Designed miniproteins, single chains, continued (5). Designs and how they scored, part 98

Each design is a single chain, and the fold is of that chain. pLDDT is the mean over its residues in the fold that is shown.

## One batch from the design tools (miniprotein)

Design m19622
Fold by ESMFold2-Fast:
Structure m19622 (fold): chain A 60 residues (1-60)
Amino acid sequence: MHVDGRERISREELEASVQDTFDILAAALVGREVPGKSAEGEEMAKAIEARRKEILEQLK
């Protein structure tokens, strides 16, 4: 049960927020600034996508 007094967020809005957040994070790692080591950047991007998939699967 969520804390009383907070905004009510629908499951659909949660899914959209999760996707949007991970999309921004992935873009930041790949398109924006990334560590000098490409291998590390790819590993992080892959981990973020895997995590996003898991969270979205739980929220569906």
Scores: mean pLDDT 61

Design m19623
Fold by ESMFold2-Fast:
Structure m19623 (fold): chain A 78 residues (1-78)
Amino acid sequence: SSEARELLEEAEELLKQGKYVEALRKLREAFDLHPELEPEVQRIEREVLRRYLAGEISAEEASKLTAERLKELLKKHL
């Protein structure tokens, strides 16, 4: 949708600025418009959380990785 594309563009700009939490908020708003993608969103979030809890990545790296993967998922389906 046009609205989801606009939210994706806003999220990409926030990611360039290192504002991962704000980017994630915009990406979550875009995925609310595409509820069919929720299983893939949850899979990505669970995998990143698992790596964080295992001590493989920092909290900041986890936020960045989640945002980058959700961005790519959304781009693939828009």
Scores: mean pLDDT 89

Design m19624
Fold by ESMFold2-Fast:
Structure m19624 (fold): chain A 68 residues (1-68)
Amino acid sequence: GREETIERIQNAAVSLIAEKGLAATTIEDIAKRAGVSVGTLYNHFSSKEAIYQASIDKGVEEARAKLA
């Protein structure tokens, strides 16, 4: 579903940024790692920075939800 796609994109971004840094990571790299199209990625996020920030925010929210 949508949440699963978002999680996959966020996980891909975090992994790539850890591997080669934010500046060297592209939207195309993230889309390929996540197994989605670039268009699908842009449907959810405007930038790789937005993806990274959302990943941190959603990680906290998801952990709280699973403990509820």
Scores: mean pLDDT 75

Design m19625
Fold by ESMFold2-Fast:
Structure m19625 (fold): chain A 92 residues (1-92)
Amino acid sequence: MEEIRKRAEELGKKAEEAWKAGDLKGVEEQAEELEKLAEEAEKRGDEVLALELYMMSYGLKAKVAEAKGDKEKAEELEKKARELAEKARKLL
């Protein structure tokens, strides 16, 4: 689990850098990698870590969708991220 957390932190920083540079494709790629890490954490039984990683992924995808003008997609992804954040908070 430690290696997944370190990768997630690195991906989060890369996504932030890509966002600041206006690289929407880069942000989306980091979000997809976070989703893969979330699935790995879930398979290993770390529910809290999986929820945190899914939340980060959907949050980044929502930002990309909003920047592209896809309001419906952005709202859907933001709602999903908030639901996951609440679930993670209750488990912590």
Scores: mean pLDDT 82

Design m19626
Fold by ESMFold2-Fast:
Parts: C-alpha cells; sequence; structure tokens
Structure m19626 (fold): chain A 80 residues (1-80)
C-alpha cells in the first residue's frame, strides 16, 4: 500500500482524510490482523484529534495528531 507523507495527510480535506483512514484501516486488518486492534485504536485517536483541532483551532492538537500519524506511518513501513 502506498502511504502518504504526514504533509500530504495534513493537506487532505476532512472528507479525503476520512476516506484515507478507512482505506488504511482495511489494509491493516487484511495484511496484519494481529496488529489491527492497536492500529485501529491509534487511527481513531488521530481522527478524533484532527476533528477536534479543526473545530477548536487548536494548534497543540494538530501537532500531537501529526506526531501520532508519523509514528503510525513509521510502524506500517516496518511491516512492509
Amino acid sequence: MELPSVEEFLNLSLEERKAYMEKLRKWIEEKHPERAEDFKAMLDTIYKLYEYAKKNKDTRAYELAKRLFQGLIDEIKELE
């Protein structure tokens, strides 16, 4: 699976981000079922933080979500 950069992810619209998160979640469940629950929880957390950050204009929440997403990307790349 081709993974976007953190920069690409942050520049996605809310709808594009939701679509990407669903695609990534399905890939994890299909390829790495043993990691699926942990990755799903992380994706849900990142998604909620981004929605919160956008609604509240919270820069700290954006930075936290960015760091969490980068960590997730790095872990997924190690699984390829």
Scores: mean pLDDT 73

Design m19627
Fold by ESMFold2-Fast:
Structure m19627 (fold): chain A 99 residues (1-99)
Amino acid sequence: PSREEIEAEALVSFARMELNLARKLIEQGDFEGAVESLELAERLVRELGERFGAPEELVEEVLEELEEAKRAAREGDAEEAREELEEAEEALDELEEAL
């Protein structure tokens, strides 16, 4: 694997860590903390598109699900936030397969 491939894999791993942290924070009722973790995941996903050439359509799909998760978290809807997080994780897996 190239250095670029290793760096892209690291960004995906960090994004997954932020999604897992957001889920735990939602379970604890820390919706503000969950939004902060989702904002970090958004930055990592955008970097995958901008620096590592991840397909724009797949990057946008992940970002769209993250925005819905952030919206649900801001509204205090733990059930909807967890559902959107699951969809974001699935979209991130699809993006990783395309790298």
Scores: mean pLDDT 88

Design m19628
Fold by ESMFold2-Fast:
Structure m19628 (fold): chain A 69 residues (1-69)
Amino acid sequence: EWGEFSATEEDLEKVLAKAKEAKKPEEVYELAKILWEMKKADEAERERLLLEAAERLGEDVDALREALA
């Protein structure tokens, strides 16, 4: 269902933990939506959505990639 890509339940929990740690619980819904979009996107669009998620968290995209790996 969720596939192999970073939109698994475990990956979602990691991103939500990052949002809580950053004291941005209000971004949780938007981050979940981005992860859902990433599940259906091609490689280029997935990278763009990952950058958007990192920006919303105030993190570097590399830090977010590490959290989801």
Scores: mean pLDDT 62

Design m19629
Fold by ESMFold2-Fast:
Structure m19629 (fold): chain A 55 residues (1-55)
Amino acid sequence: METQIKIVQIATKGLEVAEKEGLEAGLEYARREGRRAGLPEAHIDAVVRSVEAHL
């Protein structure tokens, strides 16, 4: 499975959570789902930063 596709999907859902429940909830979602998907720490950090940058 393409790692980039997983990153985009998690970031998109994290942004949705952030918009509805607040930034902290979105960031927590991104970290949790990144770990669940087995992403390396660097990729999890990238997803979290992407969500944070978009609000």
Scores: mean pLDDT 77

Design m19630
Fold by ESMFold2-Fast:
Structure m19630 (fold): chain A 63 residues (1-63)
Amino acid sequence: DKEVEELIKKAYEAAKAGKLGEAIKYLRKAVELGASEEQLKKAIEKLKEAGYKDLAKGLENAL
C-alpha cells in the first residue's frame, strides 16, 4: 500500500528531525489506513538503529 508506506516514511523523517508529535500523527494515520504492526515496528527499529532511541521509545509509548 503506497499511501501507508509514504505515511510511514514521513513519520520516520519527522522523527529524525525531532518532530515527535508530527511523527505520531503520521503513524496514527498509517494505522487508520491499515498499516500492520510489523510495518510500524520496522520503522521504529530503523530509528533505534540510526541512533534515535529516545524518539523511538516515544513513538512506541504513543501508539
Scores: mean pLDDT 77

Design m19631
Fold by ESMFold2-Fast:
Order: C-alpha cells, then structure tokens, then sequence
Structure m19631 (fold): chain A 62 residues (1-62)
C-alpha cells in the first residue's frame, strides 16, 4: 500500500538523519558549539520531514 511505502521511506530517512547526527557528534574538527548548532539543524529538518510524512499518512488513513 502507499501507506506502507511512506512508512518505509520515513524509516529510511530517519536512519539517514541518525547517521548524519552521529558523524557530526564524532567530528573532532568541530567545536562543541558547532556540533550543537549542526545537530540542531539536522533535527529541525528531521522534524519537518516527519511532520510531512505523518500528514500524508493521516490523509491516506482518512
């Protein structure tokens, strides 16, 4: 179903965001403040993407 495809895409996107956050956290060339700012940007993008997918899923479930 389209709902299953959207859920799979969201799961894949979440995994990609988790990997990006991990790489930022492990980057010894960045200051702690630079890491915090970069991670916040990634998390903000994740929340927006998740909200978009949840809206699409809810519209299909209605």
Amino acid sequence: SEIEKLKAELAKARAAYDERIKRIAENKSLSEEEKEEAIKGVEDARQKLEAQYQKQIAELEA
Scores: mean pLDDT 84

Design m19632
Fold by ESMFold2-Fast:
Formats: C-alpha cells, structure tokens, sequence
Structure m19632 (fold): chain A 60 residues (1-60)
C-alpha cells in the first residue's frame, strides 16, 4: 500500500471510530457528563482527521 493509501485508510478508521462513538453515546444515559465527554472525544477525532487530511493534501 502506498503512503497516500495508508493515510486514507487511517481516515477511514477514524470515521469508523466516530460512528461507533455516536452509537455508544445513544445507548448511554444522556447525562451532562456523558454529553461533555462525547463532545470532547468527537473533537479529538475531528482534529486527528484534519491532521491526516493535511498530510494527504501535501502528498497530492
């Protein structure tokens, strides 16, 4: 797999993690703490995805 293909695979893994996090969130009690924690984890995934996208853009 090329370097670009590996980066796209990492983005796919992150989107799958985000989807799983959303599904988990809807299965849990909707407390203020759970909402805050969910938003914090999504923010981290978003930042990781943005970082990977920057690397992909540099290679294209």
Amino acid sequence: MSEIEKLFEKLKELSERAYKLIEEYYSQPRTEENIKKFNEELEKIKKEAEKLQEKIDELL
Scores: mean pLDDT 80

Design m19633
Fold by ESMFold2-Fast:
Structure m19633 (fold): chain A 83 residues (1-83)
Amino acid sequence: MQIELAEQYKALGEKAAKEGNYLEAARHYIKAGMSYRAAGDYESAAEMFGKAAEQYRKAGEEGLASAADKMAEQYKALAEKQK
């Protein structure tokens, strides 16, 4: 299921972040967010895109961080509409 896939990518992102592999961590968080989005879990998708933005900033990828922040804001707004 999409939720199980999202949880696997989230775990990979957390592991990569702990190891200092910030760019790899950001990529895993993006995949987790996309999987949560596909499952309709916009709250978790927004959280994952926010974590990806933080990891992109740590990697020095400010343009990718800005793009991920915009995705986080978009899915946060969609999550609020679901409530």
Scores: mean pLDDT 86

Design m19634
Fold by ESMFold2-Fast:
Structure m19634 (fold): chain A 74 residues (1-74)
Amino acid sequence: SLVERAIELLEEAAEKYEKSNPEAAKLLREGVRRARRRDVEGVERLAKEAFEKGDYETALLLGLAAYYLRLEEE
């Protein structure tokens, strides 16, 4: 499912960044928790938070995950 794809995307990114960027990993893991609850707006808020901090890669990953969640709802 697109929900599973969103979760996998965020979990893999969190693992990748855990040592090099623990703040990004923390946002991505929170994204996983919100995605599991189908909290699309919550994932979008995390994407905005990452963007505001200048972490554009994490923002794009969270935005893509939110997009997958929205497609699954429709």
Scores: mean pLDDT 87

Design m19635
Fold by ESMFold2-Fast:
Structure m19635 (fold): chain A 83 residues (1-83)
Amino acid sequence: MKKKQEEIDKLIDKAREALTAGNYEEAISYLEKIISIDPNNADAYLALGLVYKVMGDEEKAKEYFQKALEIDPNNEAAKNYLK
């Protein structure tokens, strides 16, 4: 049903708002919740990579960008961060 996708989209918006505001731990919490609902959500892994990159954890950032690209090979943002 559409409801799971709507909840995921809402959580992605909340995570991106938190990231933009500098609330990195809150962003991670929302993104982990998305992954628990949909383990193949490439956008959630991409956003986790961005959070860890901003926090200075380059190793975790690359790991999550690689995971996003594994799920969605056409994810241009993940490809750009892995160059």
Scores: mean pLDDT 80

Design m19636
Fold by ESMFold2-Fast:
Structure m19636 (fold): chain A 72 residues (1-72)
Amino acid sequence: GKEELIKKAEELFEEGLKLEKEGRYEEAMQKYVEALKLAIEAGDEELAEKFERKLVRITILTGIVPEPVEMP
């Protein structure tokens, strides 16, 4: 259900934060993209905005452009 998607999205976001601290920016960005996809699927606009802001920050920091998020 929606709550399970939100929980998984938050877990992926935390994994991304750990990878980012290790300097593994490409892998961190993949985790943030996965978290964003689940937040969108859950219909949680506030959570999706939070993850989008993080992706913008890491993109600015690294110069890497994330893969486009396919909408269901």
Scores: mean pLDDT 80

Design m19637
Fold by ESMFold2-Fast:
Structure m19637 (fold): chain A 63 residues (1-63)
Amino acid sequence: MPHFQEGMRLAREGRLEEAAEAFEKAIEEDPTFVEAWLGLAAVLERLGQHEKAQEALAKGKEA
């Protein structure tokens, strides 16, 4: 998934808001893509948004 790969690259560069957007696009295309939910959760944790990170992790576990 190109959006997932973009999210991983942006997260490595420290561009966390853009990384979150890329992971959200990957999830919009395939909500069962567990790795995209995990990537979103990791980025949200780094942004200090712990509640949203926990929600993303829970949804990823159900995917």
Scores: mean pLDDT 83

Design m19638
Fold by ESMFold2-Fast:
Structure m19638 (fold): chain A 69 residues (1-69)
Amino acid sequence: MKFSEAEIAYLMSIGDKDGDGTLSADELRAAFEAMGIHLTPEQVAEIMRKGDRDGDGTLDYAELLAVLT
């Protein structure tokens, strides 16, 4: 999947509900659903695997840009 930087910024704005600057797998899935995109569990897991470079179980904006753009 490829997204624009504006789409990733929007996804962060709607997914990051606690304001910590990161998305968990559940927040990532919910944010994509809000954008009209239904991700399978396998797609969520693949995005998390590729983006979670520091192993903290979350994705920040830079990691999302690297995986999704």
Scores: mean pLDDT 75

Design m19639
Fold by ESMFold2-Fast:
Structure m19639 (fold): chain A 73 residues (1-73)
Amino acid sequence: AEELLKKAEELWKEYEETGDAEKAVEAIRLYMEATKLGSEKAREKLKEVAEKAAKSKDPLVQLAGKEALEFLK
């Protein structure tokens, strides 16, 4: 779980620097996977990232963010 968190954080940071939607989608996927494995830290990070992603101009990133917010309910 911790390795998934580190990779997700790096991918999200890279997305913020480059605008690469694929990296944002993969980061959210990894945060969700870590959350499913029982990481409460991943759940909190996913909520922050998903709220930001849901407001993205990119439709793929926006959709991934909205799906993650629904998953967290």
Scores: mean pLDDT 83

Design m19640
Fold by ESMFold2-Fast:
Structure m19640 (fold): chain A 65 residues (1-65)
Amino acid sequence: SEADALYAQAQADLAKAEELLKQGKREEAEKHLNRAEDYAVRLLLMGHEAAARELGARMREIKKL
């Protein structure tokens, strides 16, 4: 489904952002975080609130790096 594809892509972007932040590449990480946020917003608008909340929580943890 479109929702499954958006969720999978958001997870991939979050994983890449975490890797980049650990390398000190903050600007590159921000691009991936922004894309993951866009996917989370799309999921929320589609009614997938639980998936959007889970992605948001993961983003907050990654941003602590």
Scores: mean pLDDT 89

Design m19641
Fold by ESMFold2-Fast:
Structure m19641 (fold): chain A 60 residues (1-60)
Amino acid sequence: MRVRVVPLDATHGLLVVEEGDEAIATVSDPAQLPAARRVLEEMGYRDVEVVDETTLRARK
């Protein structure tokens, strides 16, 4: 398990919990979900799924 904060924009970070080829990312505001999806895709995740209004699940 690896926990990291990745920049979403100049003022916001994305909390990402990585385990193997899977990641869970959590945002504080649903409006951040599109930016969070883009960040996960830039990190190399292909299968990005919105789990709920504040949570994304991704796989490589």
Scores: mean pLDDT 79

Design m19642
Fold by ESMFold2-Fast:
Structure m19642 (fold): chain A 62 residues (1-62)
Amino acid sequence: SHMAAVKALEEARKERDIAAQRANDLSQQNDETDPESLDAIVEATMNLIKATVAELAAERAL
């Protein structure tokens, strides 16, 4: 239904915003010379990419 598609888009946008905030926070606060910090940044970046793809898919469903 159209309402389900609207809710899916709202949820996808919220997830993308959360992922973007986490990626920014990790990039600004963590020491990039530490391998564990780099792994965390990579994970957050991958999550942001996944959330962005999900947002685009939800937008296409409208």
Scores: mean pLDDT 78

Design m19643
Fold by ESMFold2-Fast:
Structure m19643 (fold): chain A 69 residues (1-69)
Amino acid sequence: SKFDIAVELARKLIELGVDSLYATEIALMILKSDLSNEELRKLAGEVIEMARKGASPEEILEYVRQKLK
């Protein structure tokens, strides 16, 4: 479900060192999104890879905003 995708993404981002406030905001944006579950899983994978590569929380948040518009 969309809820499971959002919760799992937030959990993984926090584990990777992303500030919990940013991780929570990203999860809420996903929950409010009209994208399909498949598109949201793809976005979640991209965001996790950005975090693994050391992208800032601000850069990740802006990327998500761009993709969810």
Scores: mean pLDDT 84

Design m19644
Fold by ESMFold2-Fast:
Structure m19644 (fold): chain A 59 residues (1-59)
Amino acid sequence: SDRGVQASAGSAAREGGGDLEAVLAGLRATHETGDPAAAQKAADEAGIPTESARAAALA
């Protein structure tokens, strides 16, 4: 279910032990530079799909 997917995405980000913080840092850098690709790159480097990070933020 959608809620199960969101819960799983949140758990995956937390299990990464800081992956979510890395994604958030990338998003902050994107706001400062205005480059949306920076956020996507940060998520990929953290090993978290951008879609999963977005789902976790909505949960």
Scores: mean pLDDT 54

Design m19645
Fold by ESMFold2-Fast:
Structure m19645 (fold): chain A 60 residues (1-60)
Amino acid sequence: SSNEPKTDEELKEYIEILKKIIEDAKKVLKEAGVEPSEEAQKNIKAAEEKIKELERKLEE
């Protein structure tokens, strides 16, 4: 599925994609010496927490 993950395999791929997006965004901001906006910081933190939750579910 190209939308929301329906299976454990799709969920795993989705998690990897989200991790790459977040790491890339952080890297770009760090290299530019720019702090992310308050909204971006909130979204990044929420995404990181969601990724951790999803990873724990997959480990079960």
Scores: mean pLDDT 74

Design m19646
Fold by ESMFold2-Fast:
Parts: C-alpha cells; structure tokens; sequence
Structure m19646 (fold): chain A 88 residues (1-88)
C-alpha cells in the first residue's frame, strides 16, 4: 500500500466514524452524551481535513499519517472515557 493509499484509507475511515458519531449524537436524549459525541465527531473530521491537505500538497507520508492518528488518539481517549462513565 502506497503512502497516498494509506492516507486515503485513513480519511475514509475518519469521515465514516465522524458520520456515525454525529448520527448517535442526534439520537441521544442526554445532552452531555450528545456534546461528547459531537466533540468526538469534530476531532475526527479535523484529522481527516489535515490528511486531505497533506494529500493535496503531496506531503502525505506514513510518518505524517501516524502523527495525525497519534494526535487523534490522544484527543479522543479522554472523551471516550467520559462517555463510558456516562453510559455505565
């Protein structure tokens, strides 16, 4: 798989994840859960946008994809933990 193909697949996965999070947020009756899901969707969309810009500039490398996904993981982890506490 080329560096560009890795970035394209990452964008597809992140955009689908954001769409699913946005749909779950619409279905949520708890405003705090809704806010967390909307923030997680926003973070996923921002990561996809960063990857799309790198592709446009011809700067998409496996290393740059990894760094963006690492930042995504660090931003999503605390929100995911808060969501799990609210669902427990």
Amino acid sequence: MSDEEVAEKAIEVLERAAEELEEEAKKSKDPKIKELLEEMAKIAREAAEKLRELLKEGKATKESVYEILKELYERLRPLGLELQKLLA
Scores: mean pLDDT 85

Design m19647
Fold by ESMFold2-Fast:
Structure m19647 (fold): chain A 64 residues (1-64)
Amino acid sequence: EKEKIKEKIEKLKKELEELKEELAKLKATLDESNREDVLRLIALELRIIGLEFEIELLEKKLKE
């Protein structure tokens, strides 16, 4: 049970790091006049927030 939660946290942290790297690359090359790039930026930011929230919830369960 706790081991499964730890494994899930590690998986989500890996996904979070990959998304953060993708976000950083997109920000470095962002063309604000390109609507598609702006929408992709927003989508990546929302996904990162969602993963950070999921990790926080799982870490709270691990402390129980």
Scores: mean pLDDT 81

Design m19648
Fold by ESMFold2-Fast:
Structure m19648 (fold): chain A 70 residues (1-70)
Amino acid sequence: NDAARSAAAGAAAGAAGDSAAAETGMWQHKLVSRNEAAAEAGARGAAAGRAGDSVTAQKYALQAKELAES
């Protein structure tokens, strides 16, 4: 599911000042359950960690936390 990835990309774009991209990510997150989006981001982080990509794992772990707190 790309909703967690889209919401995560939206958050990153928002941090960079790109409000349009951030809004698009938030719309997709709202169409998918908040819990489902957070779980998807967490699963992607875990998969990256198992593959040995600690940088990608850290990125998705942080975004899963942000989605869970939103």
Scores: mean pLDDT 60

Design m19649
Fold by ESMFold2-Fast:
Structure m19649 (fold): chain A 77 residues (1-77)
Amino acid sequence: LSEEERKQLEGEVLEALALIHAVMARNSAKKGDKESAEEGLKRIEEIAKQLEDMGFTELAERVRKAAEEVKKLIEEA
């Protein structure tokens, strides 16, 4: 893989990982496990920042939308 191809693959993997964390965090929030949901939220926000720093603005935006959904569930619980 070229360096550019490697970075693009890394970005796609980070997005997928963030969405998995979002699903897990939403499930934790629904079960009343706010601690696990908050840990998941922090991880999602870290990944969004990494994607933004790498120049993957659209991927970062999708990850941030998932983070906002998790935040609402934590606040509403």
Scores: mean pLDDT 83

Design m19650
Fold by ESMFold2-Fast:
Structure m19650 (fold): chain A 68 residues (1-68)
Amino acid sequence: SEEELKYKAELALDNAEEIISKLPEDHPKRKEAQEYLEKAKEYYEKGDYEKAVEYALKAIEIAVEGLK
C-alpha cells in the first residue's frame, strides 16, 4: 500500500541521516551520501515513496563504505 511504502521511506530516510551523521563533515563519502539523501527527500516530497526508498538506501550504502 502507499501508506506502507511511505512508512518504509520515512524509516529509510531516518536511517540514512543517522548513518551519514557518523561521517566527518569533510569526508568525501559524506558529501556523496548527502547528494543521494537529497534526491531521496525530493522524491518523498513528490509522493514517489518507492524512489525515495531506493535513493535513501543508496545513501546508506555510500555512507557505510565511508565508515570502512
Scores: mean pLDDT 88

Design m19651
Fold by ESMFold2-Fast:
Structure m19651 (fold): chain A 57 residues (1-57)
Amino acid sequence: KAQSILDSILSLRSQGYSQREIAKKLGISQSTVSRVLGLLRRGDLDAALRYIEEHVL
């Protein structure tokens, strides 16, 4: 579940969608998208998945 949401965030970001647009498309908060992308930028994939599990699922 968390992996599917992470994959969706990455896919939409690669297509040029803004954090707000990604959040609206996935039905999650923009702050969640921002945090997840921040964790991914520093290579912390495990923390990104954990954050999704705690705040989205």
Scores: mean pLDDT 80

Design m19652
Fold by ESMFold2-Fast:
Structure m19652 (fold): chain A 82 residues (1-82)
Amino acid sequence: MEELLEKAEEKVEEGDLVGALELVAEVFEEKGYEAFAEILKDLAKNGIAFDKEVLLEIIELLREGKYEEAIKLVKDYVTSIT
């Protein structure tokens, strides 16, 4: 998992926000949030990118094991952009 989070941070720094979102979705899938991961993968597949600051905050929450807080942040963010 740490390797996926580090790769996601690298993607954010490179400006590959879609790739970063795909890696974030993979972390959620590994933690048993399959339905949520599928939603994030669909967003990434359609070229929808999250803002850099939002992605970094999600990655930090996931690194801390705060999965429910990360899910809440994603839901609030998606509601604000869709």
Scores: mean pLDDT 81

Design m19653
Fold by ESMFold2-Fast:
Structure m19653 (fold): chain A 96 residues (1-96)
Amino acid sequence: HMSEEELWREVQVAFAAMILALGKLAPEEKQVEYFRLAADVLASLPEETPEAIELAREIGRYLKEKGFVEEGDAIAQHLEAAGKTRLAEALREGMK
């Protein structure tokens, strides 16, 4: 009972999750670029799904853990500018 649009959204969220997982394994100096790529994939979604919101929160948690607070705020601002207010809020909550 999955529409083509629903399937595409699930594939995009899974792709963002894979980028985040690769970022965790990347050299520290490249991790921020992977986290930005994951956030950009989520920003391209037509709607802010619960799965995308939780993944944005996860990105925020890792940015905080690695001390990339300024970069995390820049990513959240980019998401807000893209109209993805819920994703931006979740990422900021992860950074608490």
Scores: mean pLDDT 80

Design m19654
Fold by ESMFold2-Fast:
Structure m19654 (fold): chain A 97 residues (1-97)
Amino acid sequence: GMEEAEELLREAERLLEEAERYIREAREAIKQGDLEKAKEYLEKAIELAREAQKLALEAMRAVEKETGPEARELILRAIGLVLRAIGLIFEAELLLK
């Protein structure tokens, strides 16, 4: 239901914020020539973003039979988090080259 979706979306947002922090730390490690540390941070960012994507998709499923503006808002939030996760995974994979 909607309460379950809200909890899943909060956790997905937390994981994406952590993934973004790891990408920032990886970029700083690359600037300093610490490629091993950069790889570690990028791999963690990908793992966190993949988990966030999974939770956002679970949130969409939790409200798929719900109707009304609140359910629609949760679905739109979940879509936004899925797209954000895909973007972070793509950025991290490009930096791993």
Scores: mean pLDDT 89

Design m19655
Fold by ESMFold2-Fast:
Structure m19655 (fold): chain A 73 residues (1-73)
Amino acid sequence: SVPYFLVTRALDAEGRELPPEVQERVRAASLAAHKGMEAGKSHSEIGKLMQTAVEAVRAGLPVEEAAELGFKA
């Protein structure tokens, strides 16, 4: 399953409506985390993959490519 700290970082104090940009970053980070977990990456490595995916989405990459960027690098 996706790490709970990802959800916590994506939600405001009440878990209310997320802007589309925030939702895209959460999806990219979640996909990167899933890929890392399936590949047997450590907790620290998964965190780095998630950060790379978020930065890639902010740079304008599609969610799916952003999620793969750190993992395939």
Scores: mean pLDDT 69

Design m19656
Fold by ESMFold2-Fast:
Structure m19656 (fold): chain A 80 residues (1-80)
Amino acid sequence: SEVEELIKKAEELLKQGKYKEAAEQAIKANMLILRTSENKQAILTAIAGLLSAIGYMLEGKYKEAAESAIEGAREALKLM
């Protein structure tokens, strides 16, 4: 799925130390879940991941942003 591809891309970028790019891809994964999921718990989980990631991004904490967004998207995907 496109969500899985975005998560894998984010994880690969995270391994490469490209934290900002990793966060951007993981945020896209959560946003895609919001647009495509009909599961309320998956949507709420993706929203939580997005809020945490955006908070970290505003503080320049791109590694933490990427990690929280990846976690949010992965947990949301399990509920779909």
Scores: mean pLDDT 88

Design m19657
Fold by ESMFold2-Fast:
Structure m19657 (fold): chain A 66 residues (1-66)
Amino acid sequence: MSREELEREVRGAMAILSLAVAHITSEDPEVHERLAEALDEVAELVEAGKIEEAERLAERALREAE
């Protein structure tokens, strides 16, 4: 793998992990449900190789959870 490919894979994994941690640790049922939906969408984007879109969606979902 090139460094750029590895960086994209790490970024995708970090987006998924950030949402997964927020989802699991959320005590608000509404936030918990929204983060679960965002996690599914981010995982699909990462699988499709759309890493920049996955990161933007994750950042938006995390911001809305605050």
Scores: mean pLDDT 80

Design m19658
Fold by ESMFold2-Fast:
Structure m19658 (fold): chain A 55 residues (1-55)
Amino acid sequence: MPPLSEEEKQAIIDEARAKAEAAGLSEAEIDVLVRVVEHELRQHPTERMTVRLLP
């Protein structure tokens, strides 16, 4: 699988944030979740697991 572009990574991060907000997480919890998603995308940019990292 080719690596994700920066635009695609940002879209995944934005979606993760939106889902966390919809789930009623606090700003601090959303920041932690976004950082985890950013870390996973940086470590495994080809992984399809991004869909499964979201609640």
Scores: mean pLDDT 69

Design m19659
Fold by ESMFold2-Fast:
Structure m19659 (fold): chain A 70 residues (1-70)
Amino acid sequence: VDDITEQRRRRVREIGDEALRRVTDLNRQAEASTPEERDRLIQQGHDDARRLGRLGRDVDDDLTRLRDEV
């Protein structure tokens, strides 16, 4: 059987894994870039981190709605 808790844990893990991969790639690229490009990439990294926070909230909201449907 599928519990909201189990689905939440699994979905969060999958989303987190993809997010981590994206952040890891950005970080690696920043290290290989010039000082000027590094600054730009760092700022983009901050924006990406903010999006990750919103994504987590969106997932939590989606799960709340799913519970209402079941």
Scores: mean pLDDT 66

